# Designed miniproteins, single chains, continued (3), part 64

Each design is a single chain, and the fold is of that chain. pLDDT is the mean over its residues in the fold that is shown.

## One batch from the design tools (miniprotein)

Design m10356
Fold by ESMFold2-Fast:
Structure m10356 (fold): chain A 92 residues (1-92)
Amino acid sequence: MEMARKAAEEAKRRAEESGVQAEAEVEGNTVTITLKGANYSQMMAALAGGVAAEYKGAEAEVRVEGDTVTVRVTGKDAETAAEGAREVGRSV
C-alpha cells in the first residue's frame, strides 16, 4: 500500500504542476485520481494514461463529468496499481 500511496501522491503533484486541482485516494489495490477544472487536453491525457495503465496490467476506468475527470486504477497487487497510477500521472 505504501507504493500505491506514493504513486498516487506523485500523480496528484504532476497534475497540479499542469494547472489542475487534483485529489488522490488509495483503497486496497485501487488508486483513484480526480482532476478538477481539467481542460480538454488534460481530459484526453487522463484517458491516455488510463490506457497506458491497462498495458501495465491494471484495470482502468475513466469517468468525465463536466470539467472533472476521475481515473480509477485497480491492480492485482499494490505494485501493479502503483505502476498504473504513475502512467496516469505521467500523461497529465
Scores: mean pLDDT 79

Design m10357
Fold by ESMFold2-Fast:
Structure m10357 (fold): chain A 75 residues (1-75)
Amino acid sequence: MSEEEQEKLKKALMDVGVPEEVAEAIVEAIKRAEESVGGPLDESSVKSIVRSIGTKAGLSEEQIEAAQKAAVDAM
């Protein structure tokens, strides 16, 4: 995941109301997962990471669903 792709994903998450610190945590988790598998994640994996971090950060279900869509659309 390039630096430009990380910034694009972070901005997409923040544009739907995800706090900056939570958006950064999601971007880092996706980056690490992509490095582990050696390529882009599928939509289910991206959505799973967003939900896991969003839930721990106390985001609402509506915010989590919006963040999942924003992350998939940005990737």
Scores: mean pLDDT 83

Design m10358
Fold by ESMFold2-Fast:
Structure m10358 (fold): chain A 72 residues (1-72)
Amino acid sequence: MKMEEIKEVALELLSENPRMLVGELMQAVMERTGASYKEVQEALEELRRQGLIERDGYVISLTPAGRALVAA
């Protein structure tokens, strides 16, 4: 599975569901893409490093930059 596709699906899901538990997001991305847990985990870590997503405890959400990217 292409990393960019996994990242795009994760951003789309967070745009549609502003409050998600990290486990819920990972499961939804895996189901939509067929990617492994490791591939989804790496994609989310890349998005976090890019400043597009943030985590507060078990809750994951888009940053202002992430919301702007999805809206474009």
Scores: mean pLDDT 82

Design m10360
Fold by ESMFold2-Fast:
Structure m10360 (fold): chain A 70 residues (1-70)
Amino acid sequence: SKEEALRAAEGALKGAKEALKSKNRSLALTAYHEAQEALEMAKKAGDEEGIRLAEEAVKIAKEAVQTGTD
């Protein structure tokens, strides 16, 4: 549903931001995976706001992977 997709996107965005702040690459990889799943859910649901939030989560998670260390 759109509500479930939006909730997943919001969670993924929060996780991505926390991963970026943590500087932990393993957490960043998990956040990246969750963000990709949230984006697929939002696209299937046709939720424009969920798609935007999930795309932002993917972007932040990618940055977290690149800047993070183990």
Scores: mean pLDDT 85

Design m10361
Fold by ESMFold2-Fast:
Structure m10361 (fold): chain A 118 residues (1-118)
Amino acid sequence: AVTLTESGGGTFPVGGSVTLTGKVSGVDFSRYALSWLRQAPGQPPVNVATIDASGQGRGYAPEVRGRFTISVDHAAKTVTLDMSDLRPEDTAVYYRQAVDVETGEEYFGAGTEVTVVE
């Protein structure tokens, strides 16, 4: 079974930085596309960063480009989101998605809360 866990959330100042860490089990990283999504209160989930099954392609939402970096460590089975220059609009629950590129089956983590304050 695929299992996704997230950690690193908390309360952070505007202009600060945070690293969110995601661990995985049951995932072959060469077969799964891995994403960080966020959901702000009363809003739909949005994809903020993705790394493809090859590990070569990375994508970012326009509002986080240049501020957020997604990375993967295959040996540690960890997907990391480094967030810098935090803004109040970055306040959300952040969670991972894994998509099997052969079947299209999707798996989601439970998430970690990030609150950005002045």
Scores: mean pLDDT 83

Design m10362
Fold by ESMFold2-Fast:
Structure m10362 (fold): chain A 100 residues (1-100)
Amino acid sequence: GSVTLSFKIEGDPTEKIVKWYKQAPGKPKEFIASIDVSNPKLKKINPKYEGRVTLSYDKEKKTAYLNITDLKPEDAATYTFEVYKKGSDEVIQKDSFTLT
């Protein structure tokens, strides 16, 4: 099976970085991947998830997507996205999704 997590970026999407994190029950927060929405080819994927995780951004819909393929029991976790202004460490938009 596969799952796609998506969210719409609020306001102006220019010069923003989206970061995705995973937190399984009883485990620390783990970085999955990031994408520069002004240049969606600039992606960073945690090697542990490379080949199973795809990031994309739809400019017209202002929507960021995290697709996870070949789902395993260990993928049952809370997934959080954080939106940053490029060059800043301040989170301007954040939300979470729980997979069971």
Scores: mean pLDDT 80

Design m10363
Fold by ESMFold2-Fast:
Structure m10363 (fold): chain A 73 residues (1-73)
Amino acid sequence: SELSEKANEIVKKLGLEDLISKVEVDRSGTGALLTIYSKTRTIPAQDLVRLVNALIKELKLGFPVGVSIIREK
């Protein structure tokens, strides 16, 4: 989707491509669900918070925002 494409551009802009393979964004009512696919066993909390905050701001997401993390290994 267009939102998921923009989300993955934000991952690249933040330099998180080594940690995150892709992000999917699904709108749900007034809010959204973010599905983050991790290349690593864990994502540092500071990087995850930075990513989620950037996604909310730049994609203009409403609340509530749900976050799901899927490990690809």
Scores: mean pLDDT 82

Design m10364
Fold by ESMFold2-Fast:
Structure m10364 (fold): chain A 67 residues (1-67)
Amino acid sequence: SAEAEALLAEGERLKAQGRYAEAAEKYREAARIVNPSIVEFAGEPAPEVSDEAVADGLATLLRLRLA
């Protein structure tokens, strides 16, 4: 998705600058665009894991999907 790719690019820029919170926000937005195809898994994604794991997990998943 072009929208998800644009958000991923913005997130990567922010992450490179050390702005992890802003990067995570962009990654989350990209994940929402990709995630509707898997929405039946959780209905509504509600993270209960550490922010560290969430940030790393989202970046990895998006790179696997959009690389």
Scores: mean pLDDT 62

Design m10365
Fold by ESMFold2-Fast:
Structure m10365 (fold): chain A 84 residues (1-84)
Amino acid sequence: SSEERAKEMVERVRKAYEEGRFDEVSKLLREAHASGDLTVQVAVMGTVAELMGEDPQKAEEAMRKALTGLTPEELEEALKLAEL
């Protein structure tokens, strides 16, 4: 079911984030989005947002890895917004 898939994906996201595997977190976010399943999307994206709020240092590193395609100026702007 969608609920079972959401739980499995959330567990994988939590483990990857806690272990500093932010590339895997980004992959899981893309997989959730590509699934077209709102239950999975909301659960995975909500879990990432929650985890980023718990550890600002890990959130910064995760954001840098997720935003790899941004210019240095765009990255600095995003980090300034996160510090507010």
Scores: mean pLDDT 70

Design m10366
Fold by ESMFold2-Fast:
Structure m10366 (fold): chain A 66 residues (1-66)
Amino acid sequence: DARARLEELVAELQAELEARLAETDDDAERLELLREAYERLRAAFRELGLEEHLAELEATLARAAA
């Protein structure tokens, strides 16, 4: 189940990110960690064939920002 694998990956990435963010108070490092996590998540969506869901999420965020 691609959704179950994605949920597991998201939970792992979130736990890793939270642990790493707790180790730094530098804004540049924090932004880099967030960027890295986002790129990993985006790649996972693509690899699992969930690109359409990523596109919907991006479109929704764009509408909310407008």
Scores: mean pLDDT 69

Design m10367
Fold by ESMFold2-Fast:
Structure m10367 (fold): chain A 91 residues (1-91)
Amino acid sequence: SEKDKLLEFLEKRYQEQIANAKTPEEVQRIKEQYERDKKLIETDESAFNFFKKQYETEKLRELAEKIRKEKGPDEAIQAVRDYLREKLAKE
């Protein structure tokens, strides 16, 4: 489901934040924010929509990076443009 994809995205972000944390206090704050964000995704429609946009942005970034590594920066830029154009046409 879309919710499951958002929760997976949130968990990936959490793991990255924990890996970059430098103090136990930062780790604790990150854990508390992660639990709060999970609850918001499950209970609040505006928060769900906000995280959905964050998830879509991150997926586009991952796609662009993959294409940049495989084909180069110009093709990555074009792929982002094509994705945004297609998304706008459907909305």
Scores: mean pLDDT 81

Design m10368
Fold by ESMFold2-Fast:
Structure m10368 (fold): chain A 70 residues (1-70)
Amino acid sequence: DVREALRLAAEYERQRGERTGSAEHYLAAGKAYYELGDLERAREMVERALELDPSNEEARELLKEIEEKL
């Protein structure tokens, strides 16, 4: 099940971001939540990624797209 795999990937990457303090893993979690249509969780994850790396253009672009749909 693709949706179940995306949910597990999002949770896994969120936990890795929390453990490692890595923007990359929070961004990966945000992308997975976005694909799932969980826009609130996607925004939360991307905001955390930007707190760790404010210069990440991919995260900034994804946040804009998420906020336009909220």
Scores: mean pLDDT 83

Design m10369
Fold by ESMFold2-Fast:
Structure m10369 (fold): chain A 62 residues (1-62)
Amino acid sequence: MEVVEKIAEKLGISKEEAKILRESLKETRYDIDAAREQFEKRTGKKFSKEEIKEALKIITGN
């Protein structure tokens, strides 16, 4: 999926991790702080707020 590929490339992560990030953002209603915590719990990887915001821009088409 194009969105997952763009997230993976932008953040330097795998496509599977990008899928988890997209799902975390959807499940948390695009709450950046909550999505960060959920992503960390699922993958063991921690991102900055800026990295999560970049993923959100890709997901929303901004």
Scores: mean pLDDT 79

Design m10370
Fold by ESMFold2-Fast:
Structure m10370 (fold): chain A 69 residues (1-69)
Amino acid sequence: SALELLEKALELLKQGKVEEAKEVLREVLRSSDPVARATAKEALELLEQGDVEGAIKVLENGIAALKAL
Protein backbone atom coordinates (compact mmCIF):
# COMPACT_ATOMS: atom_id res chain seq x y z
CA SER A 1 0.00 0.00 0.00
CA ALA A 2 1.02 3.66 -0.36
CA LEU A 3 1.01 4.00 3.45
CA GLU A 4 3.50 1.11 3.81
CA LEU A 5 5.76 2.68 1.13
CA LEU A 6 5.70 6.07 2.94
CA GLU A 7 6.57 4.34 6.25
CA LYS A 8 9.46 2.52 4.49
CA ALA A 9 10.73 5.82 3.00
CA LEU A 10 10.60 7.46 6.47
CA GLU A 11 12.64 4.59 8.01
CA LEU A 12 15.20 4.80 5.17
CA LEU A 13 15.62 8.58 5.73
CA LYS A 14 16.12 8.02 9.48
CA GLN A 15 18.93 5.58 8.53
CA GLY A 16 20.51 8.18 6.16
CA LYS A 17 19.58 6.10 3.07
CA VAL A 18 18.44 9.12 1.03
CA GLU A 19 18.74 7.60 -2.48
CA GLU A 20 16.82 4.44 -1.46
CA ALA A 21 14.13 6.64 0.15
CA LYS A 22 13.83 8.67 -3.09
CA GLU A 23 13.26 5.45 -5.09
CA VAL A 24 10.45 4.39 -2.71
CA LEU A 25 8.87 7.89 -2.84
CA ARG A 26 8.92 7.82 -6.67
CA GLU A 27 6.92 4.55 -6.44
CA VAL A 28 4.35 6.35 -4.21
CA LEU A 29 3.83 8.94 -7.00
CA ARG A 30 2.14 6.12 -8.99
CA SER A 31 -0.44 5.63 -6.19
CA SER A 32 -4.13 6.43 -6.75
CA ASP A 33 -4.21 8.07 -3.28
CA PRO A 34 -3.96 11.89 -3.68
CA VAL A 35 -2.75 12.44 -0.07
CA ALA A 36 0.02 9.83 -0.50
CA ARG A 37 1.07 11.37 -3.85
CA ALA A 38 1.11 14.93 -2.41
CA THR A 39 3.17 13.74 0.59
CA ALA A 40 5.69 11.91 -1.63
CA LYS A 41 5.99 14.87 -4.04
CA GLU A 42 6.63 17.38 -1.20
CA ALA A 43 9.15 15.04 0.48
CA LEU A 44 11.01 14.55 -2.86
CA GLU A 45 11.13 18.34 -3.44
CA LEU A 46 12.63 18.84 0.05
CA LEU A 47 15.19 16.05 -0.53
CA GLU A 48 16.17 17.73 -3.83
CA GLN A 49 16.94 20.86 -1.74
CA GLY A 50 18.97 18.78 0.75
CA ASP A 51 16.34 19.24 3.50
CA VAL A 52 16.28 15.73 4.99
CA GLU A 53 14.75 16.92 8.31
CA GLY A 54 11.94 18.72 6.43
CA ALA A 55 11.27 15.59 4.34
CA ILE A 56 11.03 13.48 7.55
CA LYS A 57 8.47 15.92 9.04
CA VAL A 58 6.40 15.91 5.83
CA LEU A 59 6.39 12.08 5.80
CA GLU A 60 5.44 11.88 9.51
CA ASN A 61 2.55 14.33 8.96
CA GLY A 62 1.36 12.58 5.77
CA ILE A 63 1.47 9.13 7.41
CA ALA A 64 -0.53 10.48 10.40
CA ALA A 65 -3.14 12.00 8.04
CA LEU A 66 -3.51 8.72 6.08
CA LYS A 67 -3.91 6.70 9.32
CA ALA A 68 -6.70 9.12 10.39
CA LEU A 69 -8.63 8.45 7.14
Scores: mean pLDDT 87

Design m10371
Fold by ESMFold2-Fast:
Structure m10371 (fold): chain A 74 residues (1-74)
Amino acid sequence: MEEHLKEIEETLKKELPILKELVEKGVLSKEELQKLLEVLRGAAEKAKELGLNEVAKELEELAEFVEKKLEELE
């Protein structure tokens, strides 16, 4: 499982900047942003359980950014 965990971490590090760009561009709906926030928070918690602390921090930072964008839409 160690090899698969590293692959997951590398994939998340590549995908997180893309997700942040999509959030910044405003292409996601309020409902999509809410779903993304839930996914990011769950993924951050799971990453912490797996010892992927750097990825967990990046996921939490993106979740905070998404939450801020949702507040701007309210």
Scores: mean pLDDT 76

Design m10372
Fold by ESMFold2-Fast:
Structure m10372 (fold): chain A 93 residues (1-93)
Amino acid sequence: SNLEKQADELLKKGKEALEKGDYRTAASYFRQAGNYYLKSGNTEKAAQAYLEAARAFMKAGDLVGAAQSLDNAVKANPELREEALRLYREMRA
């Protein structure tokens, strides 16, 4: 779908920002990619994009953004609950 293509472009921009060490920008792009995948009905890709957003928010020191992204990832794919709990523990370490 057009939404999924836009999500793919946002995911690419997120990875480029991550490569440059711009963690806050990367997190924003990954979160937007997740939102677009979710609107397209691709919950598996949405969950993965939200998980990448959470990791980028953690590197940026934005623990609120990280927690919200982990919640969104688990809502999109409940199978990610254990991975989300591991990342949540890392945030508190």
Scores: mean pLDDT 90

Design m10373
Fold by ESMFold2-Fast:
Structure m10373 (fold): chain A 55 residues (1-55)
Amino acid sequence: AKVKVTLNEDGTAVITASDEVTVTLEDGTKLKVKGTLTLPASKVKYISGEVEVTV
C-alpha cells in the first residue's frame, strides 16, 4: 500500500495510509494504520509498503 510520511519541525511524523499498513515501533510494537497517525519520528522503526517522505 502507498504510505505518505510527513516529518514536522517539532520531531513528529504524520503517517497517512490509504490502505491498512503495519507500523513497527522501536520497542517491537506493531500498529495497524488506515488513515492518519501522528507520533514521534524517533519511535518509528519500520513501515510496511511503499513510503513517500515529505519534510
Scores: mean pLDDT 78

Design m10374
Fold by ESMFold2-Fast:
Structure m10374 (fold): chain A 80 residues (1-80)
Amino acid sequence: MEEKEKVLEEIEEILKEAKELFKKLPDDKEKILKAIGLILRVIGLLIEAEELIKRGGPLEELEKLKEEAKKLLEELKKLL
């Protein structure tokens, strides 16, 4: 249980970092729109992780959601 909750907290921290990076984006409409899309995808992964925990899904699936969230964060960093 605790390990799954830690993965959820890590995804929440990724979302928090993504929101902070958004505030530092250059004034470029295309980059801003792409960043919004990436942040919405991270929010979707967080929702999927919460539902997976509620239904007792495996830690391996939660780890995959976390890795996907990390990839989205790296894509967001490339916009800076």
Scores: mean pLDDT 83

Design m10375
Fold by ESMFold2-Fast:
Structure m10375 (fold): chain A 65 residues (1-65)
Amino acid sequence: MATKITALAIRAVAEQIKGHFEKVEVEGNKVKVYLKEDSEETREAAKRLEEHAKALGLELEVYLS
């Protein structure tokens, strides 16, 4: 739907969960999250972000560092 505002909201959420993510990129309706490491903590943080992305109608793609 409204891509600009929802993308910024997802970035804000990702920044609040910083420490687990190396970077976050937005391409249209896709949010790409790069994890610093493959651990239970980073996977849980990514899962929370995925739930928020789905609620906003965005797709989340997760990558390892």
Scores: mean pLDDT 68

Design m10376
Fold by ESMFold2-Fast:
Structure m10376 (fold): chain A 86 residues (1-86)
Amino acid sequence: SLPSEKEIKAAVAEILLALGNLFEKRGDYETAIEFYERAIKLAEEAGDNKLVAEAYENLSRVYEKMGKTDLAEEYRKKAEEYRKKA
C-alpha cells in the first residue's frame, strides 16, 4: 500500500534533519537552522512528537554554537515539552 500523508511528512522531516546536521557539521549554521525549522513544521503536521523534540534539540544546539544562549534555552525547553508527549 502507499504510505500515508503523515508517514511521508515524517520521512521528509527526517531527511531535512539529516541535511540540517550536515550543514551544522560544516559550520553553516544559518542553512542548518532553515532545515531544522522545515523539519519541525513537517514533524508537527505528521504528529510525530519525538521527531519535533529532536528537531528542537538540534535547533537549540546550533543557537548555542552561535552564542545565542537565551534562544538556545528557549528551544531546549520546547524540545523537553515534546519529548514528554512522545
Scores: mean pLDDT 90

Design m10377
Fold by ESMFold2-Fast:
Structure m10377 (fold): chain A 81 residues (1-81)
Amino acid sequence: SEIEELRKRAEEAERRLEEVEAEQARKNAEYRAKASAGSPEEAAKVQQEGHKFSAEAQKEMERLREEARRARERAEALEAE
């Protein structure tokens, strides 16, 4: 049914969101560790790479949250009918 397909889409988007959040947390920890272990020049480069990754991850998370929200909202609307 369309309701089941929408629920699966919402669950898939939520699962991907969780994966992206976990990956961002891991990479942020990795970048912090590298920044503290390296030279000042290496620390600056690692910080820039970390910021770029975080910005890309944030855009993906926003997209996934919106996808999950819309799919759930549509499924709930159809379920209520």
Scores: mean pLDDT 80

Design m10378
Fold by ESMFold2-Fast:
Structure m10378 (fold): chain A 73 residues (1-73)
Amino acid sequence: MEEYDRLLEEAGRAAAAKDLEAALRALEEAARLAEERAEELAKELGISVEELLEAIRRGLERAKEAAREAAAA
């Protein structure tokens, strides 16, 4: 989770600096790490792996949209 949190923080800083490419890359890497741990995280949360993977994907798309909007401001 430390690596995941670091990537999210990096994405936020890149978006604030209007570096959309770096922000999107960091978000995609964070989603990949979450997917790699999906079975473990799903067990901890008491949900299905399929449900968690869909939530990760939807979260990534929303975060990418937010990063694009922040970079455009």
Scores: mean pLDDT 76

Design m10379
Fold by ESMFold2-Fast:
Structure m10379 (fold): chain A 57 residues (1-57)
Amino acid sequence: SSEIKELLERIFNGEFKSKEEILEEAKKLDLSQEQLEALENAPDIGEIVSILAELAK
């Protein structure tokens, strides 16, 4: 979705200082509970990016 792509662009632009800041923005998106739990369980920002990229397809 366009919203997930915008979040990815913001991450790549270095807008966020921590995983927690990215998760706060992700909670504002229209994501399922399972998708949010996957993001919360990701060990680092790299894995969050991978999950968001798959959801953006």
Scores: mean pLDDT 83

Design m10380
Fold by ESMFold2-Fast:
Structure m10380 (fold): chain A 69 residues (1-69)
Amino acid sequence: MSDEELIKKAKELKEKGKKALEEGNYDKALEYYEEALKIASQIKNKKKKFELEVEIGVNALKAAVLKVF
């Protein structure tokens, strides 16, 4: 896949993760964020990869914290 396709797919998974988080399904949110990070790891552009991985990682941390409360 091109970087553009990988970025789009990772962002789509991130949005699915956010929706699962909104519904209180933290395990489902974490699954989507994990898959999004796996896709983002394949991006060849270093800056775009890093920015997207940080964004997804922050959301994954939020889901993990909310799961214990």
Scores: mean pLDDT 84

Design m10381
Fold by ESMFold2-Fast:
Structure m10381 (fold): chain A 67 residues (1-67)
Amino acid sequence: SDAARRAEAERIAEEAERKAVRAILQGDYDTAIKVLEEAARRLEELGAEELARRLRKGMQDVKSLKS
């Protein structure tokens, strides 16, 4: 169902954001970027374009911290 697909997409986004925050706190920006990129691709495959866009914005923010 659309509700179940949305719930799965939200879970993927939240899990990726938590993993990315943990990696950032450890100074591991490359892992944070990779986690967000992999999750964004999965969300795009699920048609969750807005959540994927949110994670891609997160990647840009992490890249800014690394640069």
Scores: mean pLDDT 87

Design m10382
Fold by ESMFold2-Fast:
Structure m10382 (fold): chain A 55 residues (1-55)
Amino acid sequence: SEEEIQKGLEAGRNAVKVGEMLKSPVALEKGKKALEAAEQGDAKTALEYAHEAGG
């Protein structure tokens, strides 16, 4: 559970960084939602949003 939350946080941070580099509003928005989900302890939702940001 804690390891899954940590992965969600890392994935969300990476999605935000990628969105910033690409100047992509969609990637930034999804990355922020991934971080919000991870902060709430929802690793599954965080990883789903991070995946959408990178796809």
Scores: mean pLDDT 77

Design m10383
Fold by ESMFold2-Fast:
Structure m10383 (fold): chain A 125 residues (1-125)
Amino acid sequence: GFEKGLEAFLARDYEKAIEYFKKAIEKGDESAYTPLGLAYIELKKYEEAIEYLKKAAEKGNVVALVHLGEAYIKLKKYEEAIEYYKKALELDPENSQAWLYLGEAYEKLGKYEEAEEYFKKAREL
């Protein structure tokens, strides 16, 4: 179940974590979608991570929205990453991590003035 998935994840056994989180989802535990997506990110399987993080994000999970943005950054899809970080900030405007990642995404697009404003926002929280 879910608890065994978290234990495997903390042990950095991401393949076992995926197996346990998938079993949790099969039993109706939708809370497993976010850590399942995170395990795929750790394995650098960003397309699979996006699939499961989108399921969690549809339920309004801010952590899933932030990591969905991270997965898009790793795929160099900076504009898609910005959309998900902005959605996370609409739900939780005090999320300093989302402001930091939004700044990094704008910096990757060469939008340095906007990036600095978002970095400042992250530092003030």
Scores: mean pLDDT 90

Design m10384
Fold by ESMFold2-Fast:
Structure m10384 (fold): chain A 73 residues (1-73)
Amino acid sequence: PELSEEEKRQILEVLEFVQELRERIETEWDEATREELRRLAEEGDEEGFLRLVERELGPEARERAAEALRLTR
């Protein structure tokens, strides 16, 4: 079964966003904010994660993160 071109595009966009997000977390976020992210991830708090992304990177980044989470559910 072959993935559709749209499904392939969505997967690649999610992977690109994840890589971009990781680089921005490393370069732009301070250690306290990274610790907050780690705690939210350990708790499985998806909404907390999305709020943190919106706070630090803005509403467009939140929308991309929400899409990434939906595709991995």
Scores: mean pLDDT 76

Design m10385
Fold by ESMFold2-Fast:
Structure m10385 (fold): chain A 61 residues (1-61)
Amino acid sequence: DTVAELEKRVEEIRKKLEETRQALSDAQAAGNTDEAARLQKQIEWLETQLKAYESELERAK
């Protein structure tokens, strides 16, 4: 991957994280505990992916 491709992936994951965190906040406010638990797992997975792509970006530099 090029540096530009890795930077794009990092930006995409950050956007997804922001969207998912907002959805989590909304689910918690609504008392939707099952949805909140699902969204929390998605956030954890996205955070793991972000760290992986950031590591690849460091290697590409």
Scores: mean pLDDT 83

Design m10386
Fold by ESMFold2-Fast:
Structure m10386 (fold): chain A 86 residues (1-86)
Amino acid sequence: MEEKLKAADPESIERSTAVARAIGQALLHFVEAVEAVERGDWETADAHIDRILDLLGVTDPAEREKRREELRKQAEEYAAFVRSLK
């Protein structure tokens, strides 16, 4: 069965585990970025956003610039939401 053979591939298992860890760490850095934006500390927020891109393996300069802009916008939106709850 192709499904069973795919599940038995050690490289696929290792890759999936690495991706899950990277996603978890990226989420923690996103929380830190949102908290920094809430304080008006964009220098710290940008540092955490860059760390997210590093963890997700985004190395292409054009893609990195696009994703950085998207993450900055999302962090601003979440910071505004958090301020509305306090």
Scores: mean pLDDT 76

Design m10387
Fold by ESMFold2-Fast:
Order: structure tokens, then sequence, then C-alpha cells
Structure m10387 (fold): chain A 67 residues (1-67)
């Protein structure tokens, strides 16, 4: 059935949306010169880039929750 394709598409869209959100948050943190937030956001981006899966999204979200 097409469910597996829909799940993969939904996951890819979630990753893409989160990457855009991370980029926006990174610019905001840089504007505020918040070095701690910048480092946490950069780590979130790295984890999501290395593992664009549900686990990667979870790990990225954990780092963002510390901002």
Amino acid sequence: MEEEERERRALQEAVDVLKKTIDSLLEYARTNKDEVAIKLIEKAKEYLDKDPSAEGIYKATLYLSKV
C-alpha cells in the first residue's frame, strides 16, 4: 500500500520544516548574541542533518528545549 511512501514523505517534510525553524532560531539567537543558544541550536542542526529520522527529530528537539 502507499502508506510507506506517505510516511516517508511526511517524515521528510517534518525534517525540512524543522530545518527551516532551526535556521530562523539561529538567526534570532545571533541577533541577540546568545552564545549558549547558538551552540545548542547548531548541535540540533547537526543531529538532524546526520540522522533525518524520527530519532534525529527527537534529539534535535531536546537540544532546542534547552534554549
Scores: mean pLDDT 78

Design m10388
Fold by ESMFold2-Fast:
Structure m10388 (fold): chain A 88 residues (1-88)
Amino acid sequence: MKEKAEEYYKKGLEAFRKGDFDKAIQYFNKAIELDPNNADAYYRLGELYALKGDYEKAVEYFEKAIQLDPNNEKAKELLERVKRKLGL
């Protein structure tokens, strides 16, 4: 089960590198379904939704990433940037 979560996470990173953001989102969603504590998968989903202009979803995913990994300073920086785009 953990091995399948890691496999989907790696497939998500590959799709992201190829610019296939919709496939990357699908794979990262499968990764967190199998391993809901994968902080980096939530962080990547936040980046992808921000790139798509869905700032509300980007906020949700960055907040979850920070909840799981409070030392992710990049997630905190990006969260404040997307909040500013929402007028928050």
Scores: mean pLDDT 86

Design m10389
Fold by ESMFold2-Fast:
Structure m10389 (fold): chain A 63 residues (1-63)
Amino acid sequence: SEVQGKLDLIQEIKKLMKEGNFEEARKLIAEKRPELYEKYKDRSVEEQVEILVNEVAKLVEER
């Protein structure tokens, strides 16, 4: 599902952040969610993940 795909992405990004691999985390966001990356590229990776989590929460509430 779309929700599961977004949750999997969030988990992968969090794993990279825990490993200190912030460049790969940013690259993954840019690859999978280019619009989000462009809009929030000046924000921290942690802040971008929070935005993704909020998007998933809204999708779950709407369905």
Scores: mean pLDDT 78

Design m10390
Fold by ESMFold2-Fast:
Structure m10390 (fold): chain A 88 residues (1-88)
Amino acid sequence: SPEAVAAVDAARAAGKLIGVVVKNEDGTYQVFVLDADGTFVDDPELREKVLEAAKKEANLKPGEIAIYAVDGDEVTLLYAGTPEELSA
């Protein structure tokens, strides 16, 4: 989605953190929080906050991802779907 890519780029340009939730094939989750430069942020509370948001609103299937903008206490869904559809 060009709109989702643009939203992620805009969030990074604004200095916001990017949360990424991946639903694995076995139904488990991986959660990453990245700064504007793509460096991992080691914040377990922030990762849990992003994961809880994804569980409530993203309704991910195995193999899908959710991408969030994080601005202080605010967590905003930018994309939910396959990685392939994000780049399309």
Scores: mean pLDDT 82

Design m10391
Fold by ESMFold2-Fast:
Structure m10391 (fold): chain A 70 residues (1-70)
Amino acid sequence: MLSKEEFEREVRLALVAMHAGILRAAGYDKEAVDEAFEEAVKRLEENPEMSTQELVDYLTEKAKELEKKK
């Protein structure tokens, strides 16, 4: 069984992944959203204290940034 901390981290990752799915469904570029999701996961690994809202905001901002670079 996962520890409480690991479980909370997995729940946050699942919510961020769900939000990434929402962005793709809303017409955001799939590659930009997928890349932003990978960066959000890396950010959480480096900063495990980040809230779900902070991760979602980071994902959204990064997806918009990467889409503009295409």
Scores: mean pLDDT 78

